# Designed miniproteins, single chains, continued (5), part 33

Each design is a single chain, and the fold is of that chain. pLDDT is the mean over its residues in the fold that is shown.

## One batch from the design tools (miniprotein)

Design m17116
Fold by ESMFold2-Fast:
Structure m17116 (fold): chain A 65 residues (1-65)
Amino acid sequence: SAKAEETARRAIEALLNGDIEGAQAIVKSSGLSPEELRSAAKRVARQMGLDPENAAAAVVYLLEQ
């Protein structure tokens, strides 16, 4: 969904800027499931020219902490 992609994009941008705490807050406040977040993060990472598997793993890890 568009909301999941916006959440994943903001989280990935925060991680790229070294803002781990901000990235975690974004994903935890989203209400997204790990599966929704993983799917959105892979799609957004491809659009940004990043490794989709690494981006998805990082973002889902933050949700689970």
Scores: mean pLDDT 86

Design m17117
Fold by ESMFold2-Fast:
Structure m17117 (fold): chain A 72 residues (1-72)
Amino acid sequence: MDKEKKEEDKKKLEESKKAVEEARKYAELVPDSESVRFALDQAEEGLKKGPEYADTVILLANTAKSEAERLL
């Protein structure tokens, strides 16, 4: 807890987790969409790789949300 980098990494992970959670809610509204599910699965996989992938995870989660909104 004594390194600034550790706090930044925590915030990046929290932000990416929030984006994935929001995308998951949208995906539940269009459960038959393979494209939305695929983007969400890729975002979840990126989340496991660590904070370096946070920006990519957020982009994938936002893509899933946009596709879900287009299908609603």
Scores: mean pLDDT 78

Design m17118
Fold by ESMFold2-Fast:
Structure m17118 (fold): chain A 82 residues (1-82)
Amino acid sequence: MSDEEVADLVGQGLSTSAQNLAEGLAGTPETAKAMAKQNEQVAKELEEAYKKSPESSRGQLRTGYEVAKRRAKELEEKYAAA
């Protein structure tokens, strides 16, 4: 996997996570659960890419999946009490 591919995957993950969190915070519990599941999937994809990435590009990818995981947790916490 190239550094450019890794950066693109990170960018996609971050954008999707931000969108899902925003929708979850404003949406219904059902919508929030669906968005949390999508964020978990994105985090998993980023983690798999991290494991396959050259060591030189892993820093950027790691930051991406850590943000995605944090967004998923925030979304779950938001609707855990709903």
Scores: mean pLDDT 61

Design m17119
Fold by ESMFold2-Fast:
Structure m17119 (fold): chain A 75 residues (1-75)
Amino acid sequence: MEKVEEEMKKLEETKEKEEVIREVQKWVADKLIEIGDEIDIEIGRELLREEGFSEEEIEKIKDEELIKKANERAR
């Protein structure tokens, strides 16, 4: 029964592939959010430099506050 053994191998491969696809999709979604946050952090830093803050002062500011600053300018 060569056909049955080949079909069982394909089923096992398909199950592993579906789990990998789900993990990859989640990883990609998480990375897209991370990239968005990194862009907002850079924008927030540039806005603070424009306002006359020093690099030392900007480094002390939390990433969450930088993201908020970028979002406030996106009007």
Scores: mean pLDDT 72

Design m17120
Fold by ESMFold2-Fast:
Structure m17120 (fold): chain A 76 residues (1-76)
Amino acid sequence: MVEEARRLGEERFERAVQEYIAKYGELSEEEQALLEEGRRQVGEAAGRLVKAVLDGEVKLEELSDEAQAFIEELLK
């Protein structure tokens, strides 16, 4: 679950970036490097969040609407 959450978080981030590029144009190399780091950080955060929810340390209702939707999608 945690590993899958990290992978899905990174994949969703990449899809959002691709849609942004299609709409607004290609990113600079500097922007791409920052997004690559952001992708890894998002994956790590998603994994930690899912683990906390599964362990009962955090309840879904305590999260933002965006985080709740993300976790609910992962737990399907």
Scores: mean pLDDT 71

Design m17121
Fold by ESMFold2-Fast:
Structure m17121 (fold): chain A 90 residues (1-90)
Amino acid sequence: MERLRQLLLEQAQRELAALGITDPALAQQVADQAFQWYMQQLQQATDDPSLAQRLQQAYQASLSATDRPLARQIMQALMALYQQLLAEKA
């Protein structure tokens, strides 16, 4: 768990740095939201059996937390969702 959180934090820092943002508190908040979003997807992914199986296996692998591509995919999905939510509120 902590390794996945660390990888998500590193990815959040990288995405924010590309925007000129170096606030560690904001990076931590984005990483925490990405982790919570991923955990929620694991609980509610039922419509795509392939996705549900993949997320379940990725969750078990995250106990060793060596999957950098998974952390990147989670962050990219959250950032896309975040941009959609901002557009809806604008």
Scores: mean pLDDT 63

Design m17122
Fold by ESMFold2-Fast:
Structure m17122 (fold): chain A 103 residues (1-103)
Amino acid sequence: MEEEKKRKEELAVQHLREAINTLREAADRYKKLGQPERAAVFEEAVRRVEEILNSDKPVLEQITEAARVFVEAAQRLPGDPEVREEIGRVADHLARAYQAYLE
């Protein structure tokens, strides 16, 4: 069980890093499209989640805090289909982090 627990924690952290990469790619894309306000929301989310992952908090608390950052970012973005698709990709990585830890 301890080895399985460690494996689940490593997988959860990997999914959180994939979520950060997705947010970073979205920020870069919106900068190139001349939408700095949207890019700033994704950049803020990247910064906040990176700070959480660099903390000495338990993995479950890191996942929970990252989820809160993501929800706050999503509430600041418009309901455009393109933005919703990018939000969906980040949410999928976050859901996988939770599943990997809890299963």
Scores: mean pLDDT 77

Design m17123
Fold by ESMFold2-Fast:
Structure m17123 (fold): chain A 83 residues (1-83)
Amino acid sequence: MVPVTVSLETLDGGKARVTVGADGEVVFDDVTSLGGGNNGINRILNDYGGVQTGGRSSGGNHSTTLDTTPEQAVKGVKEGMAK
């Protein structure tokens, strides 16, 4: 799978950017809008099942942004993490 950057929105209207790598690795690129630090990351993890990112990896310079609904974005990230 090619690397994909997904824009997420929480139920509170917070926004985050997440990259899903070609092997399904997930990287949280920007979650500061959700309250800063680990709070933003924890809110996203709670929304799609509390799965940890496993450290930091990235889709490099070949990421593609999916501009979609929050539900579809969360589903895409979860599908990437399931690999």
Scores: mean pLDDT 46

Design m17124
Fold by ESMFold2-Fast:
Structure m17124 (fold): chain A 85 residues (1-85)
Amino acid sequence: SGMVEKLKALAEKLNEMIKNGEDMDKIIELLMEMLDIAGAPEVLRMDTREGGMLRALEYLQKKIDSPAIKASIEAQKARLKKTME
């Protein structure tokens, strides 16, 4: 379906943004778009923004069958965990 193809294209953009050290707010905006396409926009509406982002990244990591993108998402999860410490 077009949803899966669009989600993969946005995931590749997310991968590049994470590798380039883009601003967290821009990454959140892209994650919100990806979650909306995936039908789960509520995932980011958690009590903590960082907790919502971790759940969003874990959700997307399961949906995206790409080792390179999964590795990039794992790197962003590590960045968020350091912020939460």
Scores: mean pLDDT 70

Design m17125
Fold by ESMFold2-Fast:
Structure m17125 (fold): chain A 75 residues (1-75)
Amino acid sequence: MEKVWEELRAFARETLAWLEKETGVDLRQLSPEEREAKIDELAEKIAKERGLNPAAVRSTLLFLYGLALKLEEEE
């Protein structure tokens, strides 16, 4: 079942690229504190644009980032 892992790895790469584009930085190169600050800024922006709860958006972005990193490492 190779296709599922290919799709998940593609998702990981796309997620990291999207986060880099939206934050203007590679989150992997930042300290944990700087990374959280950039994710908080992005979460507030998305929440304002879409009428969502900023805390929920922040939690979702942190989850997606962690998942993407794990999928990239699991080669």
Scores: mean pLDDT 76

Design m17126
Fold by ESMFold2-Fast:
Structure m17126 (fold): chain A 78 residues (1-78)
Amino acid sequence: SEGGRRAAEIALKTLSENPEKSISTREVAEKAGVSEETARRVLNTLVQAGLLEEVAPGEYRITEKGKAALEAREKALK
């Protein structure tokens, strides 16, 4: 879904800019304009893909793989 894509991009971008920071499910939901359930599903998908890690219940950080994937995507887009 479009909202799910926005949630994923917001989470990855926010964390790539602040790699020592965690982001909460609620913060992603608020920034992406989606429900917390949608944000949680998206974040869990990114964890399964190895792009994020859950460091505490409902709190996520970006992995090295996640940083590399975002950089590669930005280069591929031009």
Scores: mean pLDDT 81

Design m17127
Fold by ESMFold2-Fast:
Structure m17127 (fold): chain A 70 residues (1-70)
Amino acid sequence: MKEVTIDATGMSLDEIEREMTRIVVEHGPIKKVTVTTVDGTEIVGEGRDIGKAIREGAEKGIEKVTLTLE
C-alpha cells in the first residue's frame, strides 16, 4: 500500500479536502486516513468513517493527515 502525508499545519478543512482530492486524482482512492491533532491524538478513519475522522480532527486542530492508498 502507498502512504501520502499532508502537513495540515495552518490549513483550513476546505484546504485539507482539496489536497485530499488532488491526491486521489494522482494516486488513486483512499483506503484509510490517520489524522494527527495538535495535541498528539491520532484519529483513524477507514471507508465510510474517513470523513468523520477528518471532521473530528478539525475540531481539535489538525497537524497532519496520513492517507493510506490502495
Scores: mean pLDDT 81

Design m17128
Fold by ESMFold2-Fast:
Structure m17128 (fold): chain A 100 residues (1-100)
Amino acid sequence: SAKKKEEEKKQKFLKELEELDPGVAESVKYLLENREAVREAMEKSDEDSRRQVELFERIVKIGLITGSAKMTVKLYHMLRKDPEKAEEEIEKKEEEIKKK
């Protein structure tokens, strides 16, 4: 079923992510398991923290769509060092996805 294929794709992505960067994998798993709690926390957060979480959610979405653990790790570390550059790269990857 389509639902089983999406779950298998997600599990493969998370496994590859854990093998590449366990810290990033833990953060991604936390977001996926606690989406509602993360959204509630965002509503009470300062603008910088809210922007970081919003950009991280977009990175995770790109990772799930592309299945690229390597890209997800790269974007996550970029977000930690330079959120402005991360946002530009995220927007570029989102546009590349739309063209397929």
Scores: mean pLDDT 82

Design m17129
Fold by ESMFold2-Fast:
Structure m17129 (fold): chain A 80 residues (1-80)
Amino acid sequence: SEKLKKEIDLLEKAVENLEVQLQRSTDPATRERLKRALEHVIKQAEKLKKEAEKLGDSDMVKRANEIIERVRELLARLDA
């Protein structure tokens, strides 16, 4: 439970950092790197969501879902 909360907190911070980088990115190489990083974050968030569901931690399931939705929005912005 404590480990799960720390891992979700780290992913939330990673998404915030990637979103800032995306707003400032002007070159194709940086955008491609950000896309790969976001794809890795969504995979980690999906794994943490499954762990939270197994533990019955509804708050952590909600937070993991919020990360997944935010990352999907950022990926859509990169594909535009």
Scores: mean pLDDT 86

Design m17130
Fold by ESMFold2-Fast:
Structure m17130 (fold): chain A 63 residues (1-63)
Amino acid sequence: SSKRKEYLKIMSELINKASETLDFDKTSVLSQKLSDVVRESLENNESVSETKKRMEEIYKKTL
């Protein structure tokens, strides 16, 4: 679905940003958490904007 592509794009952008400042272990934990958000958003048919907000909040907490 088009929503899945948008979720994955947001996830990739946040992982790339994290990889610039975080070590591999922390980046792997973030990647797993963001993957969980993608799955949950697909199951719940969540909006792209709400999914992006949740992912950005997780990213900020990981920093």
Scores: mean pLDDT 85

Design m17131
Fold by ESMFold2-Fast:
Structure m17131 (fold): chain A 63 residues (1-63)
Amino acid sequence: MAIFEVLKDVGDLKKGERFTNVELAKRYLGLTEDEARALPAEELVQKLTNLGIPVKLIGEEEV
C-alpha cells in the first residue's frame, strides 16, 4: 500500500500528514477500496494536484 505525505495545509489536511492511497482516493475521488488499489500512484498524485492537494509518494507500508 502506497503512503503519501501532504506538502502544504489544504482544507482539512495539514502539511506533513501521511495517508494511504486508498484513504486519499476514497475521500477526494469517491472511489471504492478496490478502485483505489487499482489506481496507479502517479495518476493519484496528478488527480490530487489538480484538486489543489499537493502530495508526494514517500514509500509503501503494510499497515
Scores: mean pLDDT 78

Design m17132
Fold by ESMFold2-Fast:
Structure m17132 (fold): chain A 94 residues (1-94)
Amino acid sequence: SAEAKRAQEALDKDRENAAGILEVLTDSLNGLAKADPKYKATADLMAEAAKAVKEDLQKGAELLKEAADLLAAADEKMKSAAETLKRIADTIAE
């Protein structure tokens, strides 16, 4: 139906936008991981989230929440950044 096509186009656009945001965040975390290896696991999981969100917004959001938990565990100073990533994940999962 025409309504189903419009819904699919909207979802495809949301997936593309979410992937773009996560790719920028992945680049930033890769920069941190290059300076300090403790961020490597977070950067790798963020890259996985960016790929997953292109096929499944909910799966991408789940991986992003896992990346946020790893970021918070890596450094106390990153707790606020991790909270921001969790809010982004909740927005993607809506």
Scores: mean pLDDT 80

Design m17133
Fold by ESMFold2-Fast:
Structure m17133 (fold): chain A 74 residues (1-74)
Amino acid sequence: TGRTLAFQRRMRALGYRLGFPVDGVLDAGTRLALLRFQEKYGLPRTGVPDSATLGALAGATREDVEPDDDYTAP
């Protein structure tokens, strides 16, 4: 629960376009965003906000957000 909220809040803070609400729930949209983030950064595609995923996200900056980064669609 807390890790999902941390992922959602950090993605929003960095300026990513999101297809999910910031509610701490691991819904289909949040899981899809996790899988896409993990694929883009070469991480294991677990679909959950694991330590590697949150670590990569914590190190990310607004400069890492590209205009074509679309987390709103499948």
Scores: mean pLDDT 75

Design m17134
Fold by ESMFold2-Fast:
Structure m17134 (fold): chain A 79 residues (1-79)
Amino acid sequence: MLEEVLELISQLSPEQQEKVKKGIVNLLKSLGYDELAKEIENLSAAEAAEKAAKELPPLDAHFVLQMVLDHAQALLAEE
């Protein structure tokens, strides 16, 4: 999962990567991980995905990575 997410992020433009990062921040806030969301606001999209994968419980990590995967795929389909 994380490897697939990182591969898709690497194919995104810098503007699309910023959209993915904002998506991760908003998703973490909605799940109650406000401190983690603040920590990742200044990271790259790839670093944010890696940090979420490492620090979240397995089910929440999987959910976040799946949402990132879906978002990245949608952005690639637009261009």
Scores: mean pLDDT 81

Design m17135
Fold by ESMFold2-Fast:
Structure m17135 (fold): chain A 65 residues (1-65)
Amino acid sequence: TELEDEAAKALQDGDAKKAAELLVEIGKIDKEKGIYLAELAKLVGEETGNKAVKEAGEEALKKLG
């Protein structure tokens, strides 16, 4: 979706705050999908050592959970 594309771009740009906000917006439309993508971002950030991606996932999970 357009929101997923924007979230991916924000993660790629290292904009953790914007990525988290977009993941929360996805979760408002489809909560299960938003949580899944936020958990995936956290996992990818942990495995790759990308702190911005990890922080985006953690912040989105905090707001959606």
Scores: mean pLDDT 82

Design m17136
Fold by ESMFold2-Fast:
Structure m17136 (fold): chain A 62 residues (1-62)
Amino acid sequence: MSEAELRRQIRAILARAVGLSPSQHSVRELRRLALESGAATVRQVADALGVPQATVTRLASR
């Protein structure tokens, strides 16, 4: 799986957690909204995708 595909999956999971469209919001914006509000955690996203938490943090910070 490419980093672009992982970033797309992270975006989709975060958008779903906050009830927003992934196509209208950046991954960084969705991460801020979802993680700061407690709607999702880095661990939950990492476990859903089968990747390390550090990978989620790296890909979601851009």
Scores: mean pLDDT 75

Design m17137
Fold by ESMFold2-Fast:
Structure m17137 (fold): chain A 62 residues (1-62)
Amino acid sequence: MEVEEFQLTVPISTSKEEVEERARERFEKEHPDAEILDLKVALVGESETKKTYLVSVTYRKK
């Protein structure tokens, strides 16, 4: 079982569901042979125009 973390910056109007979808798509593109077990997003920065999330993906190799 592995954990990977990355930051994702999105427009302020982006929904949490859309953030989770973008995070999943990015992870799957980089790790096509991985199975996602858990995906967490935490807001770490906010401005008038943008939000920055810390994404934590728990996964295993297929």
Scores: mean pLDDT 83

Design m17138
Fold by ESMFold2-Fast:
Structure m17138 (fold): chain A 84 residues (1-84)
Amino acid sequence: LAEEAIEEVRRLLAEAGASEEDIERVAELARKALEAAAAGDESKAASYFSALGIELTALTIEEGVPVEVVKRVLDIVRRAMEAI
């Protein structure tokens, strides 16, 4: 379920010390990517996934989130999108 993937993403970012505001922003982008994938809109899904990657990269610089956490979050969302 897409919501389970989003919950795992929120948990990982919280454990890595990301702010609640940044966690919510990332979760929203992940939700939009998953919803676009579920609708069959590959272009929109790819666009939101790209935006998610940019936002997560900003968190490594601004909040010290480890690169390995970013890679894991991206893998969770990508695998959830592929499962749809």
Scores: mean pLDDT 84

Design m17139
Fold by ESMFold2-Fast:
Structure m17139 (fold): chain A 70 residues (1-70)
Amino acid sequence: ALEELAKRLEELAEEAENPEVKEALLKASQYVREGDIKGALEALEKAIRASSDRELRERILEIGKELYSL
């Protein structure tokens, strides 16, 4: 479960054009791998705030909802 979410965040980071969004998604992935759900959610919030891509923001929100369900 956590490793799958971390992998999805890494894939989104590779797709992201904005360096700030990319860095935030990679940090979120690292926090997920460490089991730091609070840190992961804070990093995802930063990625959403930095992103102008609506579709990418929606995909980030979906992952965030899965993390909130833990």
Scores: mean pLDDT 83

Design m17140
Fold by ESMFold2-Fast:
Structure m17140 (fold): chain A 106 residues (1-106)
Amino acid sequence: MTPEEALELFKEALAGSELDLEIFEGIGQLVVGVASLIYDVKEAIEEIEKLVEEEAKKYGLNERQKRALLGAGLYILGRNVLAGVPIEEALEIAKEAVELLAKYLG
């Protein structure tokens, strides 16, 4: 999944498709949790958490938007790692997606 594909998926979810913003955190945590059973993604998760905090502050996101952004970032990281993308590359894709999503929400 590319950052642009992630942004389109997020926009579709926001348009009232199958996913609500409120479940993004739960889905992201589940997917990255499954990835962590196979791969050492702890440092990558910490980098996403830090970026989400920085981007939420930069765009003045509320707590609900910040949690949705975290869920989206963790989902993109976990999905790419489970698809066989190297952790370092999956992390860069997730970071770019988080930046695009934060800008969209702000």
Scores: mean pLDDT 79

Design m17141
Fold by ESMFold2-Fast:
Structure m17141 (fold): chain A 104 residues (1-104)
Amino acid sequence: SSILEQLEKAKEETVEEVTSLIKENKDKLYKGSPVEKKVLFIVSLFVGVVELAGAVLKIPEEEVEKLKLDLFKELMEKAKDILEENPEFVKELAKILEVPEEKI
């Protein structure tokens, strides 16, 4: 498999893990909560991995940006009802993933 296929799999695994945490802790997504910190940490690790892979393996910036945007979009789709009730948490996710404001 290509490195891009491996990064796509990492994105899929991150989406599933984060979606589960959000759904299991839907009433605890307030600012500074342990769950918020854990989710933001997991997402930050994903960003670090794809940015490092992009830099070292010369993956086009467009592909790295797409992986980050796709993770955000898939989270918004899979946990829509919960995330719509937690707009500040969504803003923190978008900030870490560097999602343009027009895509939120």
Scores: mean pLDDT 86

Design m17142
Fold by ESMFold2-Fast:
Structure m17142 (fold): chain A 69 residues (1-69)
Amino acid sequence: MQVEMALGWMLSSLKDKGLSMSEGAIELVRKVIEKDVRLAVVLLKKLIEHVGDKTTVTEEDVKEVIATL
């Protein structure tokens, strides 16, 4: 899976759950999946679990989740 396709899939999946990502969050996610695109599924699952009742995934949320990878 290409990075752009993985990122697009993640954004679409989050939108289906009523979630969006900040610009900083998108850039951090891109850097992670550029290293290993196979992490996209795990990262998406952890982000959804981490944000709970929030409507926006922030750069801080992504940093906290990355620390658990």
Scores: mean pLDDT 80

Design m17143
Fold by ESMFold2-Fast:
Structure m17143 (fold): chain A 100 residues (1-100)
Amino acid sequence: MSKLEQIRLAADIVGEAVTKMMEATINKDLAEAEKIAEDAKEKIEKEVSPEMAKLLNEALDKILEVLKEAYEKGLTDEALKEAFDKINEIVDETFQKLLD
């Protein structure tokens, strides 16, 4: 698999995981959000290089922490907007590093 093919596959896995983790968090199921993150890490480790997997797994951990913070703040519209903005920043920074 080429580097670009690995990056595209990683983007699909992370995008699906983020959507599902956000849904689980809004439904107040942090255990499910953690499981989704772990399942995504396993898929990433099978599909991409160890170096890329490390960066992507660190990003998923940061995303989970952002969602836990939003949950602790009571899932208000302001907390959800802040979480969404932070998650987008984490995703963008991670994929920029993968493209370099």
Scores: mean pLDDT 87

Design m17144
Fold by ESMFold2-Fast:
Structure m17144 (fold): chain A 106 residues (1-106)
Amino acid sequence: HMNEEARKRAVENARRLSEVAQEAADHYTALGDEEAAKAARKMSENAQRLADVLMKGAPRDEIAAATQEVARASREAVEKMKDPHLRDRLVAETGELVRAVSDALA
C-alpha cells in the first residue's frame, strides 16, 4: 500500500535531489575533481532511478532497494566533496527524500 500524495512528494524530492547532484557533478567537473564529479553523477542517476520506480508504482521492496542505493551514493559523494555547503545541501536533500519515501510506504 502506498499513499498517493506522499508518493508524489517523494517523486518531487527525488527529482530535486537528482538536479542538485547534477549541479554538483558539473561544479566538480569544472574544477577538474573527477572523483567528486563521478560520485555526484552517480548520486544524480540513482535519485532519477528512484523517481522512476516511484512513478510506476513499483513494489515496496524495489522502492526500498532504490532508496538504499541513493543513501549509499550520497555517503560516497559526501566523502569525496570538498565544498561543505554543497555537501551539507546534498545530505539534507537525501534526508528529506528518505523521509518522504518512508511516508509514502507507510
Scores: mean pLDDT 85

Design m17145
Fold by ESMFold2-Fast:
Structure m17145 (fold): chain A 82 residues (1-82)
Amino acid sequence: SPALAAALAALEAALAANDPEAIRAALAELVALYPDHRDEIVAFLSAHVARSSILGAMLADYARHSADPTERELAREALAGA
């Protein structure tokens, strides 16, 4: 998927820049794509959680506090895979 490739590239660039707003924006794009791309999104996020405290904190917040079941599922699966 071109949309998935672009969203993953955007998150990778945001993580490299350590930019919280860019990370949040890219993560929101991945939430929208999650129902159709679960395995790829979970694998990518799990691989990066240990290397980014900002990503880890955002996913922990989604898992504990999000009212959106898609955000909670994505965050729980990514954290479990890390």
Scores: mean pLDDT 88

Design m17146
Fold by ESMFold2-Fast:
Structure m17146 (fold): chain A 95 residues (1-95)
Amino acid sequence: MEALRQEALAAQREFARVAAGALAAVGLAEALGAEAEGAEPRETTERDLALLETILRHLRRIEEALSKQKSVEALLETGIALLREAIAELRALEA
C-alpha cells in the first residue's frame, strides 16, 4: 500500500510537470495557474486547443474513474494507470 501511494504521488508530480510544460508551450500556463518556467503568452491555435482539450479530457476521466472506486488500493492503481496514460499522450503531442 505505501509503495502504491508513493508511486501515485510520483505519477502525479510527473503529470503536473509534463502538463505544465505543454501548457507553457501553448501559452496557457498562467491562465490555468500552472507553474511553468520561461512561458511566453501567445495566441491559441487549433493544435494548442487540441493539447488543452487532451489535458482536460484526461483530468475528467481520472476524476470520474476515481469517484467509482470503493477501495484505496483500487483508487491508487486506477489513478496511476490513468496518469501514465495521460503523460504518454501529452508527450506524443509535444513531439
Scores: mean pLDDT 61

Design m17147
Fold by ESMFold2-Fast:
Structure m17147 (fold): chain A 66 residues (1-66)
Amino acid sequence: MEISEKEILAAFAHIYLGIAKSTPGTTPEQLAELERLADEADNSDTVEKAQELVDRIKALGDEAAA
């Protein structure tokens, strides 16, 4: 099976979403944003878009924890 860079980035997006879902302190608003970003990463047509979405998911998680 061929694992593309885009698929790896989408997998990271869903991993970060999974971590957020496992955190009781995550608000419904944050969870909804993370879900949308993960879905967009999975549906993106380019590696650049997938990278940007993953970076945004990570940044939102970090800002929520700060």
Scores: mean pLDDT 71

Design m17148
Fold by ESMFold2-Fast:
Structure m17148 (fold): chain A 103 residues (1-103)
Amino acid sequence: MLKEEAEKLGLAYAEVTATNAGSADGEVRFEVSDPDDPAARAMQAGMLDELARRIAAGQTVSGKYGAAADTPEEAYRAGRLAAELGPGTFVIAKDGKIEVKKL
């Protein structure tokens, strides 16, 4: 699981569970390593920016995706990419490298 891999690597993580996000009854839930960590917050921001773009385009999103990263800059990019790739994936960004895995 993303949380276990992120903890093993010492990375901040965020995981999204979306249920019909973009509908009136839609929900988005976050699980994060530390809500006060700038990297975890940047990761959530990246996920929310891509989700907002999809909803503005008339799309709905359901499923789980996540990211893990070391720095706030990498975290924003990883979170955004995870949301772009969509449900069933997670993205790890470390030392300027990006790895995509199945959730």
Scores: mean pLDDT 81

Design m17149
Fold by ESMFold2-Fast:
Structure m17149 (fold): chain A 65 residues (1-65)
Amino acid sequence: SDALARRVARLTGLSVARARELLAEIRRLIDEHGTISPEQAEALARRFGVSPEQVERAAVLLLTS
């Protein structure tokens, strides 16, 4: 949702558009694998310019709404 993207943007310092892209990638990995591995979190963190911990927190927010 737009509210979730805004919350992730505030958490990470990303723009809302980039936060939506991050959430879409997280959702795709969870749909494929059931979870995000540490290696996948590190890869997304490097691509989006955020920490792996921020990726993991965004994944929790996505799953819990």
Scores: mean pLDDT 86

Design m17150
Fold by ESMFold2-Fast:
Structure m17150 (fold): chain A 68 residues (1-68)
Amino acid sequence: MKLSEKEFDEEVTLSLALANWGILESIGASPEEKIAALEKEKAKAREQGAEETVEWLEEKIAEIREKM
């Protein structure tokens, strides 16, 4: 199986977002710090057209806001 360049870039972007989320959880970042970091990642993902990453980040931001 071979991913197209676009599919590869999207998977890499999503993988990096997942890794960063894991780090934020591990270090015990505050809800505000987590939201700020995820919003920054979401802006970059939107610029890159990484729709799956944007959707995942929006869901995580909403979860944090709901728990605040």
Scores: mean pLDDT 73

